Designed miniproteins, single chains, continued (5). Designs and how they scored, part 51

Each design is a single chain, and the fold is of that chain. pLDDT is the mean over its residues in the fold that is shown.

## One batch from the design tools (miniprotein)

Design m17746
Fold by ESMFold2-Fast:
Structure m17746 (fold): chain A 76 residues (1-76)
Amino acid sequence: SPLEELRELLRRLSEQGAALAAVSQDLLDQLYREALAELRARFPGLDPATLDHLVRLSLFQPGEGLRLFDEGLLAP
């Protein structure tokens, strides 16, 4: 389902964010921009502000994006 696909993407994003935080802030900023653009393209029916918030939390506070998603922030 689209929601399961989004959850998997947020999980991967959280893992990538944690890994890249040890490497470079510039790489995190690039990943943020690319991930947000990809998610907006894949999930055009979801609120763009909510997607931005989830991407930011997943990358800069690993696990928080998944937590909010699982708590029903994007639940239909």
Scores: mean pLDDT 77

Design m17747
Fold by ESMFold2-Fast:
Structure m17747 (fold): chain A 85 residues (1-85)
Amino acid sequence: MSELQKLMEEAQKIIDEIYKIVDQILNDPNATDEQKQKVLQLVGKVHDLMGELRRAVGLSDLERAKKSVEDLKKILEEVKKIKNE
């Protein structure tokens, strides 16, 4: 319970940061169409990972929950890279 709660809280913070950066890119008049397309693809992956994380929590699958959080961290790094280009 406690470990899964920590992973859920960590995931929510990562998701919030991803969406904050995505919103900044999508509303930036200087952002390229390629940058906008890339972040929209990453948003799709975030939705898939949110589904996987909810299922992992429902099954008390700590390892699957950890993997989903690590995959979310990778998406956050990709979104940060796109913003800094």
Scores: mean pLDDT 85

Design m17748
Fold by ESMFold2-Fast:
Structure m17748 (fold): chain A 70 residues (1-70)
Amino acid sequence: TPREKFDELEKKARELIKKLDGKTGAIYQVRLLALRVEFDYALEQGNEELLERTMKDMEELIKDIEKAVK
């Protein structure tokens, strides 16, 4: 389901954030929380386009964090 996929991406993002310094980690944590709020809103509204966009933004966030871990 979309929720299961989002939860897997969120878990991966949280694991990556733990590898960052406190300030950089905090910035990515705020971005992750914003995407969680948007995802929950998309589910409540049945907005399929927003749901798909939020999933894509989650994948991009994970790529950004992976680059920051280097």
Scores: mean pLDDT 85

Design m17749
Fold by ESMFold2-Fast:
Structure m17749 (fold): chain A 68 residues (1-68)
Amino acid sequence: MELTAEEVRKIIKETTGVVPSKRVAETIANLINSGWSEKEIAEFLKKVLGLSEKDAEKAAKKLVEAAK
């Protein structure tokens, strides 16, 4: 199932308290739908949202699971 930007925003907010912009959420959704790994998504979240390693790993896991 294709993950939406709105689902990305909801998951990141619920897991980290951070609300990404629509543009960032759309980019994250596209990366996940393109088959990026949990590790690659976590590194992207650290870089673009400034999340800690722990929060980025937790959010990436939830995002990848939601796309299945």
Scores: mean pLDDT 83

Design m17750
Fold by ESMFold2-Fast:
Structure m17750 (fold): chain A 81 residues (1-81)
Amino acid sequence: SAALAALRARVRALLEAAGFSEARIRAVTTHVGVAYAEMQGLSEEERERALENLRRTLVEDYGVDEALAEEIVAELRRALA
């Protein structure tokens, strides 16, 4: 979808600016894309839990700092609106 393509492009730009490698950018943008697709079928409560889980995964598993993780989650919130 156009929204998913735009989301992936914005997340890529944020990670490139932060100095992430191409392999890390691909891993994060793939994970965000899967999360976006899964959230399409979720209730509001389930979406909020999924967004918080994504934020924690970005920080804990991908080594994204808290501020950048919040920006990525904000981009996903915009794509879901």
Scores: mean pLDDT 88

Design m17751
Fold by ESMFold2-Fast:
Parts: C-alpha cells; sequence; structure tokens
Structure m17751 (fold): chain A 62 residues (1-62)
C-alpha cells in the first residue's frame, strides 16, 4: 500500500528528528484516510513529499 511504501522510505532516514517528522506526517495521512478527509490527505502527503525532497537534497549536497 502507499502507507507501507511511505513507512519503508521513512525507515531509511537516519536523522532521528527528520524521521520523527516523517512518521508524524504519515500518521496524519493514515488518520485522514480513515476519516475520508481528502483535503487533509493531500496536505500531509505534500508535507511528506517536501520532507523526502529535503533528505534527497541534503544527501546530494554531501
Amino acid sequence: SLLDRLRELAARVTDPAFQARLQEEIDKIEEALKKGDKDKFFEHLSRVSELLQEAVDAEAAA
């Protein structure tokens, strides 16, 4: 599932603070899916995308 893939990607992030932020946003995606809240689903999915891009950019800069 999408949630399983997001959890897998988050688990590969080694920075504890960044991983915690990712897990919090993924938890909010799961909650939005349970409630059928499409606006909140896309809001938190966008946040996860931004955080993952930040991780990729940080690794590329190193």
Scores: mean pLDDT 80

Design m17752
Fold by ESMFold2-Fast:
Structure m17752 (fold): chain A 70 residues (1-70)
Amino acid sequence: MEEKTLKLAEEVKKRATELSERYPDLKEEFEEIVKQAEKGEELAKTSPALGYALARETQRRVDELEKEAE
């Protein structure tokens, strides 16, 4: 569980960072997603299910913002 959450959060952070460089007008929103993914990683250490749920939420948000930016 924790390993899956860390991998998911890492992918979200990488993608959000890349998208913040391509779409500077959405930079603040992508930076917020990175912070939420980091919270998911920390939360997974004590509550794996909640940490994973938060990481999944950040993945969904990054997908939505990417679609809106295109």
Scores: mean pLDDT 80

Design m17753
Fold by ESMFold2-Fast:
Structure m17753 (fold): chain A 94 residues (1-94)
Amino acid sequence: MEAEIEKQLDEALANLPAQQAKALERLENPPPDVSEEEVEERRAALAERADELLAEIPKVEEELKKKGMKESIIEKVREYIEAQAAALRELAEA
């Protein structure tokens, strides 16, 4: 059961760069009806979400520990959240 969770986290981490690249392409090449102001608002929202994800890490770790999750899985969940937040931050700054 725990091996299945680890596999899902590994797959999510492996897919993150491809998802980030697609999101970046969309921000750099918006549809013609999307204004520069809308792009800036989307970037601001991405930066805000990155900060929110990082702020949630201690709470997520506490909840997983209460559920008896292995430390290795908790660390992998933290790594995933940090990687996702970093990807969102890079999109916001691009």
Scores: mean pLDDT 77

Design m17754
Fold by ESMFold2-Fast:
Structure m17754 (fold): chain A 74 residues (1-74)
Amino acid sequence: MSPETQKRIEELQREAVERMIRVARETSDREELQRRWAEIVSELEKRLEEEEGLSPQQAQDYASLTAARAAAEI
């Protein structure tokens, strides 16, 4: 992939991680946390496919890594 595409993917992942961490700080309800995190992950997958042209599998892989990173920081 191009350096420009990679940078944009990294920026989208960073934004998603920051949003997930903020959600974790705002709620103590596990069910609410899981629902909101699932929405962020789904939105990231869609953006990676639609804006960056990644395959569904690639988008899912990047989104999964993003969720794992957010989980490691909380």
Scores: mean pLDDT 84

Design m17755
Fold by ESMFold2-Fast:
Structure m17755 (fold): chain A 78 residues (1-78)
Amino acid sequence: MEEKLKQIEELVAQLEEGLKNHDFAGIRQIQDQLASLVNELLSQSKSEEEKQQIENYVAELLKKTIPAEKAAREALAA
């Protein structure tokens, strides 16, 4: 589980970089990989507690992309 959570973290970091660089093709690929990996973890979860932990971890990581998305939007407006 921990190894796959680290893979999710890496994919979220790549998503943040893609947003900053306006690499929309790369963003789409990363989003597909992230969704696949999250679904795999949820399907392999043996308890509701594990599912909740995975969901909370992913939600927290995705909050990291909000500042990058905002910065990218502001850069395009300037």
Scores: mean pLDDT 72

Design m17756
Fold by ESMFold2-Fast:
Structure m17756 (fold): chain A 82 residues (1-82)
Amino acid sequence: SEYERELEELRRMVREGRITEEDRREFERVLLAGLERVEELPAEDALRLLEEALEVARILGARPEVIERIEREIERRREKLE
């Protein structure tokens, strides 16, 4: 899986200290902008992307408030699938 390879590469970059504070903030900005666009996707596709975003955010060490926002969006999408 390409996604699994990308996650492994990201973990390696974090271990090597190659991810800067600026990189984390840029990721957070892009992610937060993307959360608004996720509403345009089918609920199942939105949920998958949000779960992937949560995994990436945790690997990068994103701020707790960013993690919480992704988790809330995942919960909202799960409610739509019920």
Scores: mean pLDDT 79

Design m17757
Fold by ESMFold2-Fast:
Structure m17757 (fold): chain A 89 residues (1-89)
Amino acid sequence: HMSAEKYIEEAKKALENGDYPLALRYYQKALEINPDNKEIKRLFYIAKAKYYLEQGNYELAVSYYKEALKIDPNDPEIQKLLEEAEKKS
């Protein structure tokens, strides 16, 4: 089986390719290995937000970006993406 670190690497590659469903599956597998890792939870929320943003579900995208910012409030990229999603919701 792959390590949590390898699943995170594969999830990041999937996100870079715009394959949000694949990224979500890999982050979920990483969380199954290390369920209390706040950084993996944060990355999972970011991936969920991006997935819902691509689906046009701005309300859910806003919700998941806010969950990510609860874990790390000092992420300027995610703050900007939240503001963009809020303008469309």
Scores: mean pLDDT 86

Design m17758
Fold by ESMFold2-Fast:
Structure m17758 (fold): chain A 94 residues (1-94)
Amino acid sequence: MKEVEEFLEEVEELLEELRRLAEEIARSDGSAESKEALLARARELSERLQELGERGYRLAEEYPEKREEIEEAMRRLTAEGRRLGAELAAYLAE
């Protein structure tokens, strides 16, 4: 079960990084340099979201007793990712 525990910990770490990026967007000075840095970080976090999504589906199949916990973690990631995506899109439109 260590693989599931490690996955859930990585989900919490990514959720915290997504929240921090949202705060950085809100505090941004709107400069081109700031926008490029935020976009680069958003791309990195998006790739990590995809990797965790794929791993979550695999782990839910391997550990059916943990499926509900894994699916809940995945729902939280999806919700936070969508929220951040909307905030980033609005920020870039400025």
Scores: mean pLDDT 82

Design m17759
Fold by ESMFold2-Fast:
Structure m17759 (fold): chain A 87 residues (1-87)
Amino acid sequence: LEEAAKRIADVIVGEIRTLIENGDVEKLRRFLDALAEKSKRPEEIRRIGDEIVEAAKNGDTQRVDELLARLREILYEDILEELKEKS
């Protein structure tokens, strides 16, 4: 379960990083909004998502890395809990 949750979280964060690197801010916003809607913590994910969009627009790579690390941790915890509930 732990390895599966980690892999899923890493894939999601990787997709966000790719969208940031490609400069596709509109697609990034839509992806983060969809992620928040499907999450166990929609308000927290939306807040971090908004901060990621802002940091990406400003070219603040250090802040992007910090926010993505935090988002990954939240996603890992939520996905792991979801997998445990369905087991």
Scores: mean pLDDT 82

Design m17760
Fold by ESMFold2-Fast:
Structure m17760 (fold): chain A 71 residues (1-71)
Amino acid sequence: SEEEKEKIKKAFEKLKELAKTMSKEALEALLELLEQQIAYLDTQPPSEEVAFLKELLEEEKAFLQKLIEEQ
């Protein structure tokens, strides 16, 4: 839905801004939480909503991994 899309976009923007100011330890902790959420979604029945959310979370995971590597 449009409301869910807007919520996810705001979460993405907020998370990226916060990630840029975080320590490596905090980034690693956040990455673990993100990986756990993605893994949890993989246990759910297939749906368009689950697929959409997983795609966006995987994009955020890639962003965090890059930040960690550049440290």
Scores: mean pLDDT 81

Design m17761
Fold by ESMFold2-Fast:
Structure m17761 (fold): chain A 94 residues (1-94)
Amino acid sequence: SPYEEAQRIAEEILKIVSELIRNPNASEEEIEKKKEELYKLFEKLPEDFKKQLIELVDKMVEAKKNGDMETFKEYLEKLLRLLAEWLSYAHQKS
């Protein structure tokens, strides 16, 4: 099912995002590695969702590197909302 596949991808994305949230002392190398893993998962999404998710992750990563927790949280909330929209879209296509 396209929806079941989308749910698995979303779960993997959320796991990686949770690792970024839980590690306040992550090295730049660790952050870049997690960003690359997210980009690979985003390749499985429709182009419009992929482009928006990449932009949000780039802004989240920049905020985290700068210690800007407020900006990080703002973009995290936008990313979670976009993932929910994509899952709704995938459910309608199933």
Scores: mean pLDDT 83

Design m17762
Fold by ESMFold2-Fast:
Structure m17762 (fold): chain A 100 residues (1-100)
Amino acid sequence: SEEEIEKLLKELIELTEELIERIKKAKTHQEMVEYLEEAIRRYAEIVKKLESLNPSKELQEGIKKAEDYLLRAYLLAASGRPKEEVIKELEKAKEVLEKI
């Protein structure tokens, strides 16, 4: 249903916003990695629910692009890159989700 799709999409946006705020407050790279790992698991669960609702091709591509940015943020944090670079990739994920 379209209402369920819209609700799950909003949950992905809210999860991304929450993650950005957590990363801003993180004291260590390990803390950022842990927040990103939790977010990736939660994101995968929401995406699985979205896929079960047979969303449009455009929505599927948008979600996949946002997932790619989330994964890039994780790899940057895991590689010890500065917080600002991690946040930039997460902001790109949020922008993609908001344009759907």
Scores: mean pLDDT 88

Design m17763
Fold by ESMFold2-Fast:
Structure m17763 (fold): chain A 91 residues (1-91)
Amino acid sequence: MADEVQKAAQEALAKSAAGKASNSTVSVSQSPFYPDSMLVTVTSGKTGGTIVSLVRTDGTIASAPIGTAPMSADLSRAHLEVTDAAAETLK
């Protein structure tokens, strides 16, 4: 499951103009707190801004920026596109 979500997230990021503009990377891992949930982390290579999302098997998403690096509009758009792809894969 995590590997399929990681692939979908990476493909969504690769197709995202916002992801390319922010030089963002994505990582997907199993949530240590919730077995039916994935942690999706999107990080801007330009600003170091990071958003972590908890994506659940019912498609619900809870997101939070982490750290003190600034959030760019491009990072925010890339994050939305990536987490939507991850949520769709988990349904």
Scores: mean pLDDT 76

Design m17764
Fold by ESMFold2-Fast:
Structure m17764 (fold): chain A 78 residues (1-78)
Amino acid sequence: MSDLLKQNVKEAFEDLLDKLNLSDDERAALEEEFEKLLKEHSAEDIAVQLQVYEATKKPSPLGVTDHLIQLLIQAEQA
């Protein structure tokens, strides 16, 4: 189940990146931060943070995973 959740979270993240029309360098930087979070945090925690971002569309100072969400918001605004 954990591996399936990791794959699902990766697919959701890639879908978000596809919507942002990023340069190769910007995409690589976001993917690097995402991979770092997957090494440091559970896929369940990351999935919850991505769901909160999709629902609220706002930056949060509330946790370590919020750094990726802030980068996504910045990319959407650029």
Scores: mean pLDDT 66

Design m17765
Fold by ESMFold2-Fast:
Structure m17765 (fold): chain A 83 residues (1-83)
Amino acid sequence: MEELKKLEEELVELLRKAAELSKDNPEAQKKLFELMRKLYEEVKKIVEEYEKTGDEKEFIEKMIKLVKEYIKEVEELIKELEE
């Protein structure tokens, strides 16, 4: 619970920074939108699996892994925009 909450807070701050850095760059905005869409699709799959199994522990583990991977992708985009 605490780990997932911290990761979600970190992700929100990173997304805000990425949006600000990309505000005058349509190509960067498109990349950010594609990352957000991919996250939504992956979350949907995890939710659908949870609906079938009811396994809350597996749900939390998969969400933590997904958010960590997504944070890395957003950090890479931010680095590209700051260079």
Scores: mean pLDDT 81

Design m17766
Fold by ESMFold2-Fast:
Structure m17766 (fold): chain A 76 residues (1-76)
Amino acid sequence: SAEELIKKALEEVAPKLPEEAAKLLERAGQYALQGDIEKAEELIERALNAAVKAGTPLEEAVEAAQRMWEALKEAV
């Protein structure tokens, strides 16, 4: 299901990210499930920026954002 795909992606990436970034990705998943892909994309971008600002290496932040984006595309 769409919920399972998004939940699995969050379980993989959230523990590696600052709490603020993880919460933004969780919100992105919620908007994607409601069909608001534009808002979901905006929140993924905000999560990437929040993670980098908090000291997450750029490569790791980008990988987390890409993993979430792939899950959203497959879910909808």
Scores: mean pLDDT 83

Design m17767
Fold by ESMFold2-Fast:
Structure m17767 (fold): chain A 64 residues (1-64)
Amino acid sequence: SPLAERAKALLESFGMEVLEAEEFIENGVPKVRVRARAGDHVLEVTLEEIDGKLYVVDARTLAA
């Protein structure tokens, strides 16, 4: 998915290791769910495209 590839590139630019990236649709809006490693933490990050830019709209820790 082009949106998932963009989300991966954005999070990797922050120094995260992207483990999984999946595009999905929620209420008709395309989003990307990413599982990424940041140091000793594994995060689930949700991104949405707003005005042509990707924004992190949710983030939670899965493992620490």
Scores: mean pLDDT 84

Design m17768
Fold by ESMFold2-Fast:
Structure m17768 (fold): chain A 78 residues (1-78)
Amino acid sequence: MEKVQRALDAADGVSLKVPEEGLRLKEAIEEVAEKNPAVSDELGQIGDRLLQALYGSLEEARKVTREALERVEKLLKE
């Protein structure tokens, strides 16, 4: 959880114009999904959408990253 919180905080503070930060968030989401089967499907969908957006356009990447941050935060808080 702490690792994911750090990734979320970093992404929220930065515009993620650099794909590296988006990829780091994607990796954190995958790691949390692997360790939390109950929310694995939702986290997997969020991560997949984020990855596609990062390769599509910067405008979509920013929007989808923001949405991913919000969804992951809600899932981890329950």
Scores: mean pLDDT 65

Design m17769
Fold by ESMFold2-Fast:
Parts: structure tokens; C-alpha cells; sequence
Structure m17769 (fold): chain A 87 residues (1-87)
């Protein structure tokens, strides 16, 4: 599971390594207000410029918010993981 403190630390270190500390600070501010673990994954992909990973994480978040179990299964998410994501 994504730990908010670890996500914040990881984003700060990633921002320094990529020479984008301002973008990392913006991402950290969003995570501090948002308890959704998928938000951290989306923001990390955005910082890395990984458009495919960002699109996949955004789609996963939308399906979780809509409780679309069938679409989550189609993406290869296990029934146990779907149950945990919907909690």
C-alpha cells in the first residue's frame, strides 16, 4: 500500500533528481490534502514525464471512483486488489 509519508519523501527526492523541485512541491501539496493513494502514483508519473503510466493510473482511479469492477478486471486487476481499492 502507498504510505503518504513515503510518497511525499519519494516525490521530494525525485523532484531534486529531475531538477524540478517546484513541480514536486506542488504534487506534495496535493497529496497532503488527498487521501487517495492513486493520486500519488499519477503525480509521480507526471513528474517523470511517463505519459503512459500517468494515463494508466488516471484510468484506474476513474474506474475505482465509478466502482467499475468489470473494467478493472479487464485491465488485469485481481478480485482481491479490486476489493481493497474499493475500501
Amino acid sequence: MINKENAIKGLKELGEKLNKPELAEEAIKIIEKDDDPLTAVILEAELKGDEEAKEQAEKLKELVENRDVEALRKLGVSDEDIKQLLE
Scores: mean pLDDT 71

Design m17770
Fold by ESMFold2-Fast:
Structure m17770 (fold): chain A 59 residues (1-59)
Amino acid sequence: SAAGREKALARMIESMLASKKKFDPNATLEDVQRMLEPSRHNDLSRELLERIEEMMKRG
């Protein structure tokens, strides 16, 4: 389902942010976005980037 996909993408983003925070406790969603941007041509990376952009816009 679309809701299930959205939840899975959100969990992946949270995992990526948590991993970055292990090395930099001040890491933000913008840091995850910068990491993924070079891979925007990849379908999964593009979906993750679009989800991050939505999360940042919605507060």
Scores: mean pLDDT 82

Design m17771
Fold by ESMFold2-Fast:
Structure m17771 (fold): chain A 75 residues (1-75)
Amino acid sequence: MLARAEEVIERYREKAEKLPPTRENVAELLREAAAEVARDPELRALLEEALARRAELPPSVDAYLDVVAEGVAAG
């Protein structure tokens, strides 16, 4: 379900808000989120479904999907 992918993205966004707003901290959180998606077959399937239907997603979710998908593909 698309809401599950949004929940994961939101959780890491909240973690970023609790850290000093440095580019380094944001990059580390995005790498951690991508690694979590890569390890979870259900989250991977949801990411693929979300990418296929990205035009139907909120802009906030769409913006993070490219970053997470790139991280998953790299790892």
Scores: mean pLDDT 65

Design m17772
Fold by ESMFold2-Fast:
Structure m17772 (fold): chain A 75 residues (1-75)
Amino acid sequence: MDELVEELIERKVEEVREKHGPQYAEEVGRFMRAAYKALRNERAARGLPEPSPEEVERIIDAIYQAALNLLELDK
């Protein structure tokens, strides 16, 4: 689970690094990791099971879009 999450995040971070440079890549990675950790903690507090691999992919995609919007990279 955590390995899949990190792999998906690193793939998105690498896309940002290629397009926007290392500083934005670091910011996106930091945001995505924090957001996913917060989401996992909230799900656990609500007694929800760990998300499936397919759900993880959708969650990471949603967090990625939120990160791009926050940093104004989605223009």
Scores: mean pLDDT 81

Design m17773
Fold by ESMFold2-Fast:
Structure m17773 (fold): chain A 87 residues (1-87)
Amino acid sequence: MVISTKESAEKARKQMEKAGWSTEEQKRLIELALTNDPEEFLLKYLEMVKEELEKKLPSADPETQEELRRGLEELERLIEEIREKRA
């Protein structure tokens, strides 16, 4: 199923919120992206969120690790969908 860029951006925003990022920080990054290629920025942004979740994984308890792994799988799926859409 093809996902819209708007839906992908909204999912990325939710992941930023889960990572503890403020609305102001989210808005600043989005503004920087809109001046360039929004899809390229979205990919880089999702990759950054993935790296942050991977960094947290070894320090988390087993229950949180399971949730983080599910989040990583969802992020990887979104990244792949955006890349396929651009190809």
Scores: mean pLDDT 68

Design m17774
Fold by ESMFold2-Fast:
Structure m17774 (fold): chain A 98 residues (1-98)
Amino acid sequence: MEEEEKRKEAEYLLNQARQAWQTLMDAYKKAIEDKKKGKNYKESLKRAMAVAQDAANVFRGLANKAKELGETEIAKEMEALADQAQKVRDEFKKEYEK
């Protein structure tokens, strides 16, 4: 019972991570498409930066929740995703400042 409850909670965390990452990828794709079309690129980058920051915050929260559940490997994966989202945000910022 307890192991099943932890499994369902872990699946919920992974689903939340997939949604946050997908939202980030959609924002990234939109910025690339706007750059190719020569319009709205700066606005798309600004949105992508905000989405990347939100994703990093979500992944940090999920990492803490995974630690509470004793899901050490999931927590480690969430921390890595948070670091990756932060790097993506910094890359968008550099592009925005050009």
Scores: mean pLDDT 83

Design m17775
Fold by ESMFold2-Fast:
Structure m17775 (fold): chain A 71 residues (1-71)
Amino acid sequence: SWEEFKEAMEKVRNAESPEEVRELAPEVREALEKIRKNFEAGKASEPEIRIATSLQGKDVAETDAIVAAYK
């Protein structure tokens, strides 16, 4: 899931239009949800732990805001 999340974030950074960001938002959310599940199950890798802790609270809400803004 770390590689999936990294690739999804690179796609978002390189997106040229709001429509592209909207299409990529579910992919980012799925990768983040897998990381969160691994973290809660105690089987997350070190990079996944860093992401889960840094995204605790605000950044998850920001992902929802991205989807809403381009809808």
Scores: mean pLDDT 65

Design m17776
Fold by ESMFold2-Fast:
Structure m17776 (fold): chain A 78 residues (1-78)
Amino acid sequence: GSGATRVLKEEEVDVKKGEKITIEAPASPVPRLYIAELLDENGNVVSVKMVEATEPVKIELTAEKDGKYKVILREQPL
């Protein structure tokens, strides 16, 4: 079947406006699309980054306001 998106990591972080939040995508034996989302305290997606990789990569997200956020990392087979 078509590859479904799978959640790899979920983290809660307290950040200041303009601070970079880093989430690490693991190595994969096959090419994957990694999707990192930053959600506010109400569950609204405020930032998204996508990276295609087989090697481990660091993905940086930036907060627009001080507060508590959730970072979600998803993977999708290519």
Scores: mean pLDDT 80

Design m17777
Fold by ESMFold2-Fast:
Structure m17777 (fold): chain A 70 residues (1-70)
Amino acid sequence: GSARLEEAIRELERVLEEAERRGVRLANQGKHDEARQVVEDAVREARERLRREGYSEETIEKALEILRQR
């Protein structure tokens, strides 16, 4: 059962790293609200994608929880 969780973690980590890089560029321009919004939008879009790919809500939530602790 861990393979699905590992795949969700990998996908969400990739999405968060991309969004954080974009967020840093916006924050460096003084656009702190836009920086936060980019990360929030990326997480929302990734959750929708994983649901469409057949991941359970429990798996998605657990992957996000693990990533928040890193």
Scores: mean pLDDT 82

Design m17778
Fold by ESMFold2-Fast:
Structure m17778 (fold): chain A 58 residues (1-58)
Amino acid sequence: SAGAEAAGREGRRLTEEKGARGEAGDAIDNSGVRAVALGQDAEAARQATLDGGRAGGV
């Protein structure tokens, strides 16, 4: 579905963008923050995919 597909694309892009920015700023200092951000973004994308696919389900 379009909603689930868009949510997956957005979540992945945000995850990659945050990771790249964290490393560009401070490689070591942002190591922990990057890991947490990746986990949160991935979970948000999964929830959006599940909600989009299930809520519209027909």
Scores: mean pLDDT 55

Design m17779
Fold by ESMFold2-Fast:
Structure m17779 (fold): chain A 109 residues (1-109)
Amino acid sequence: SALAELFARTEEEVEAFARELGVDAVTVIVLDTPEGRALEAALRERAAADGAPLFEFEARHTPELESIRRALEELKRKAFEELERLAREGYRTPPGSAVLLLGRLVLEP
């Protein structure tokens, strides 16, 4: 679907940016649904098990595709800012580990 493609592309763009900064990152974007919450829980459990840093970001959207696109760009911007901060502070990902980035899309009330 167009939505799944947008999520995958955004995740790939964040991970590519991290790689340019010398940081290995895994990015997951979820909707605020039961399935999305299960993925969030799994990612938090992975972070705890691996001792990996986990950064969480949230953006609000309406059902319209253009609103979702803007929310994804907001999540991407927040992730880029955090990755740039880590790089400036001299953070290096341990071999076999990754920085975990979780982006949550929340429907506007």
Scores: mean pLDDT 86

Design m17780
Fold by ESMFold2-Fast:
Structure m17780 (fold): chain A 87 residues (1-87)
Amino acid sequence: SVIDEFKELAEKLLSTLPEELKEYFKKIVEIIINEMEKYKDVKEFLRRAMDKINELLSSIKDEKIKQEVEGYATALLYEAKLLLEKS
């Protein structure tokens, strides 16, 4: 499934991350997977996932960590979008 393909991509990226980013990355992956399962329309998926990711980002006090997490969130959303468009 497209969700299984997304999980494989996320696991590969997770293995390369510094420890301080791993927990935020895992939360972003969970958000994206949950929204992929809930919404079949790509535009609605992106809007809903972005809303939840922005809430998570707003909770991060360290500006450097926040910027890194935002970068990974953007990359993961793009990969999820491409996978949903193929299905």
Scores: mean pLDDT 85

Design m17781
Fold by ESMFold2-Fast:
Structure m17781 (fold): chain A 70 residues (1-70)
Amino acid sequence: MPLLGFTKAFSDEQIEIVIKTLKEKGASEEDILFYEALLRRVSAELRAQGLPEVTDEEAKKIGEEIALGL
């Protein structure tokens, strides 16, 4: 069951890919800070549950999907 819509953990590198994608799509500084904090928190919980990590391609896609929803 997805926790806040996420089923895979993000490493610091994958979080940077998401944030870069958000910046490229014109997301506000407030949105960028919110999603950076959210991804770190959710990823810590998902990693504790033994769930897999996202790929760089999946991180970019997730960043694009978040940006589309803003």
Scores: mean pLDDT 77

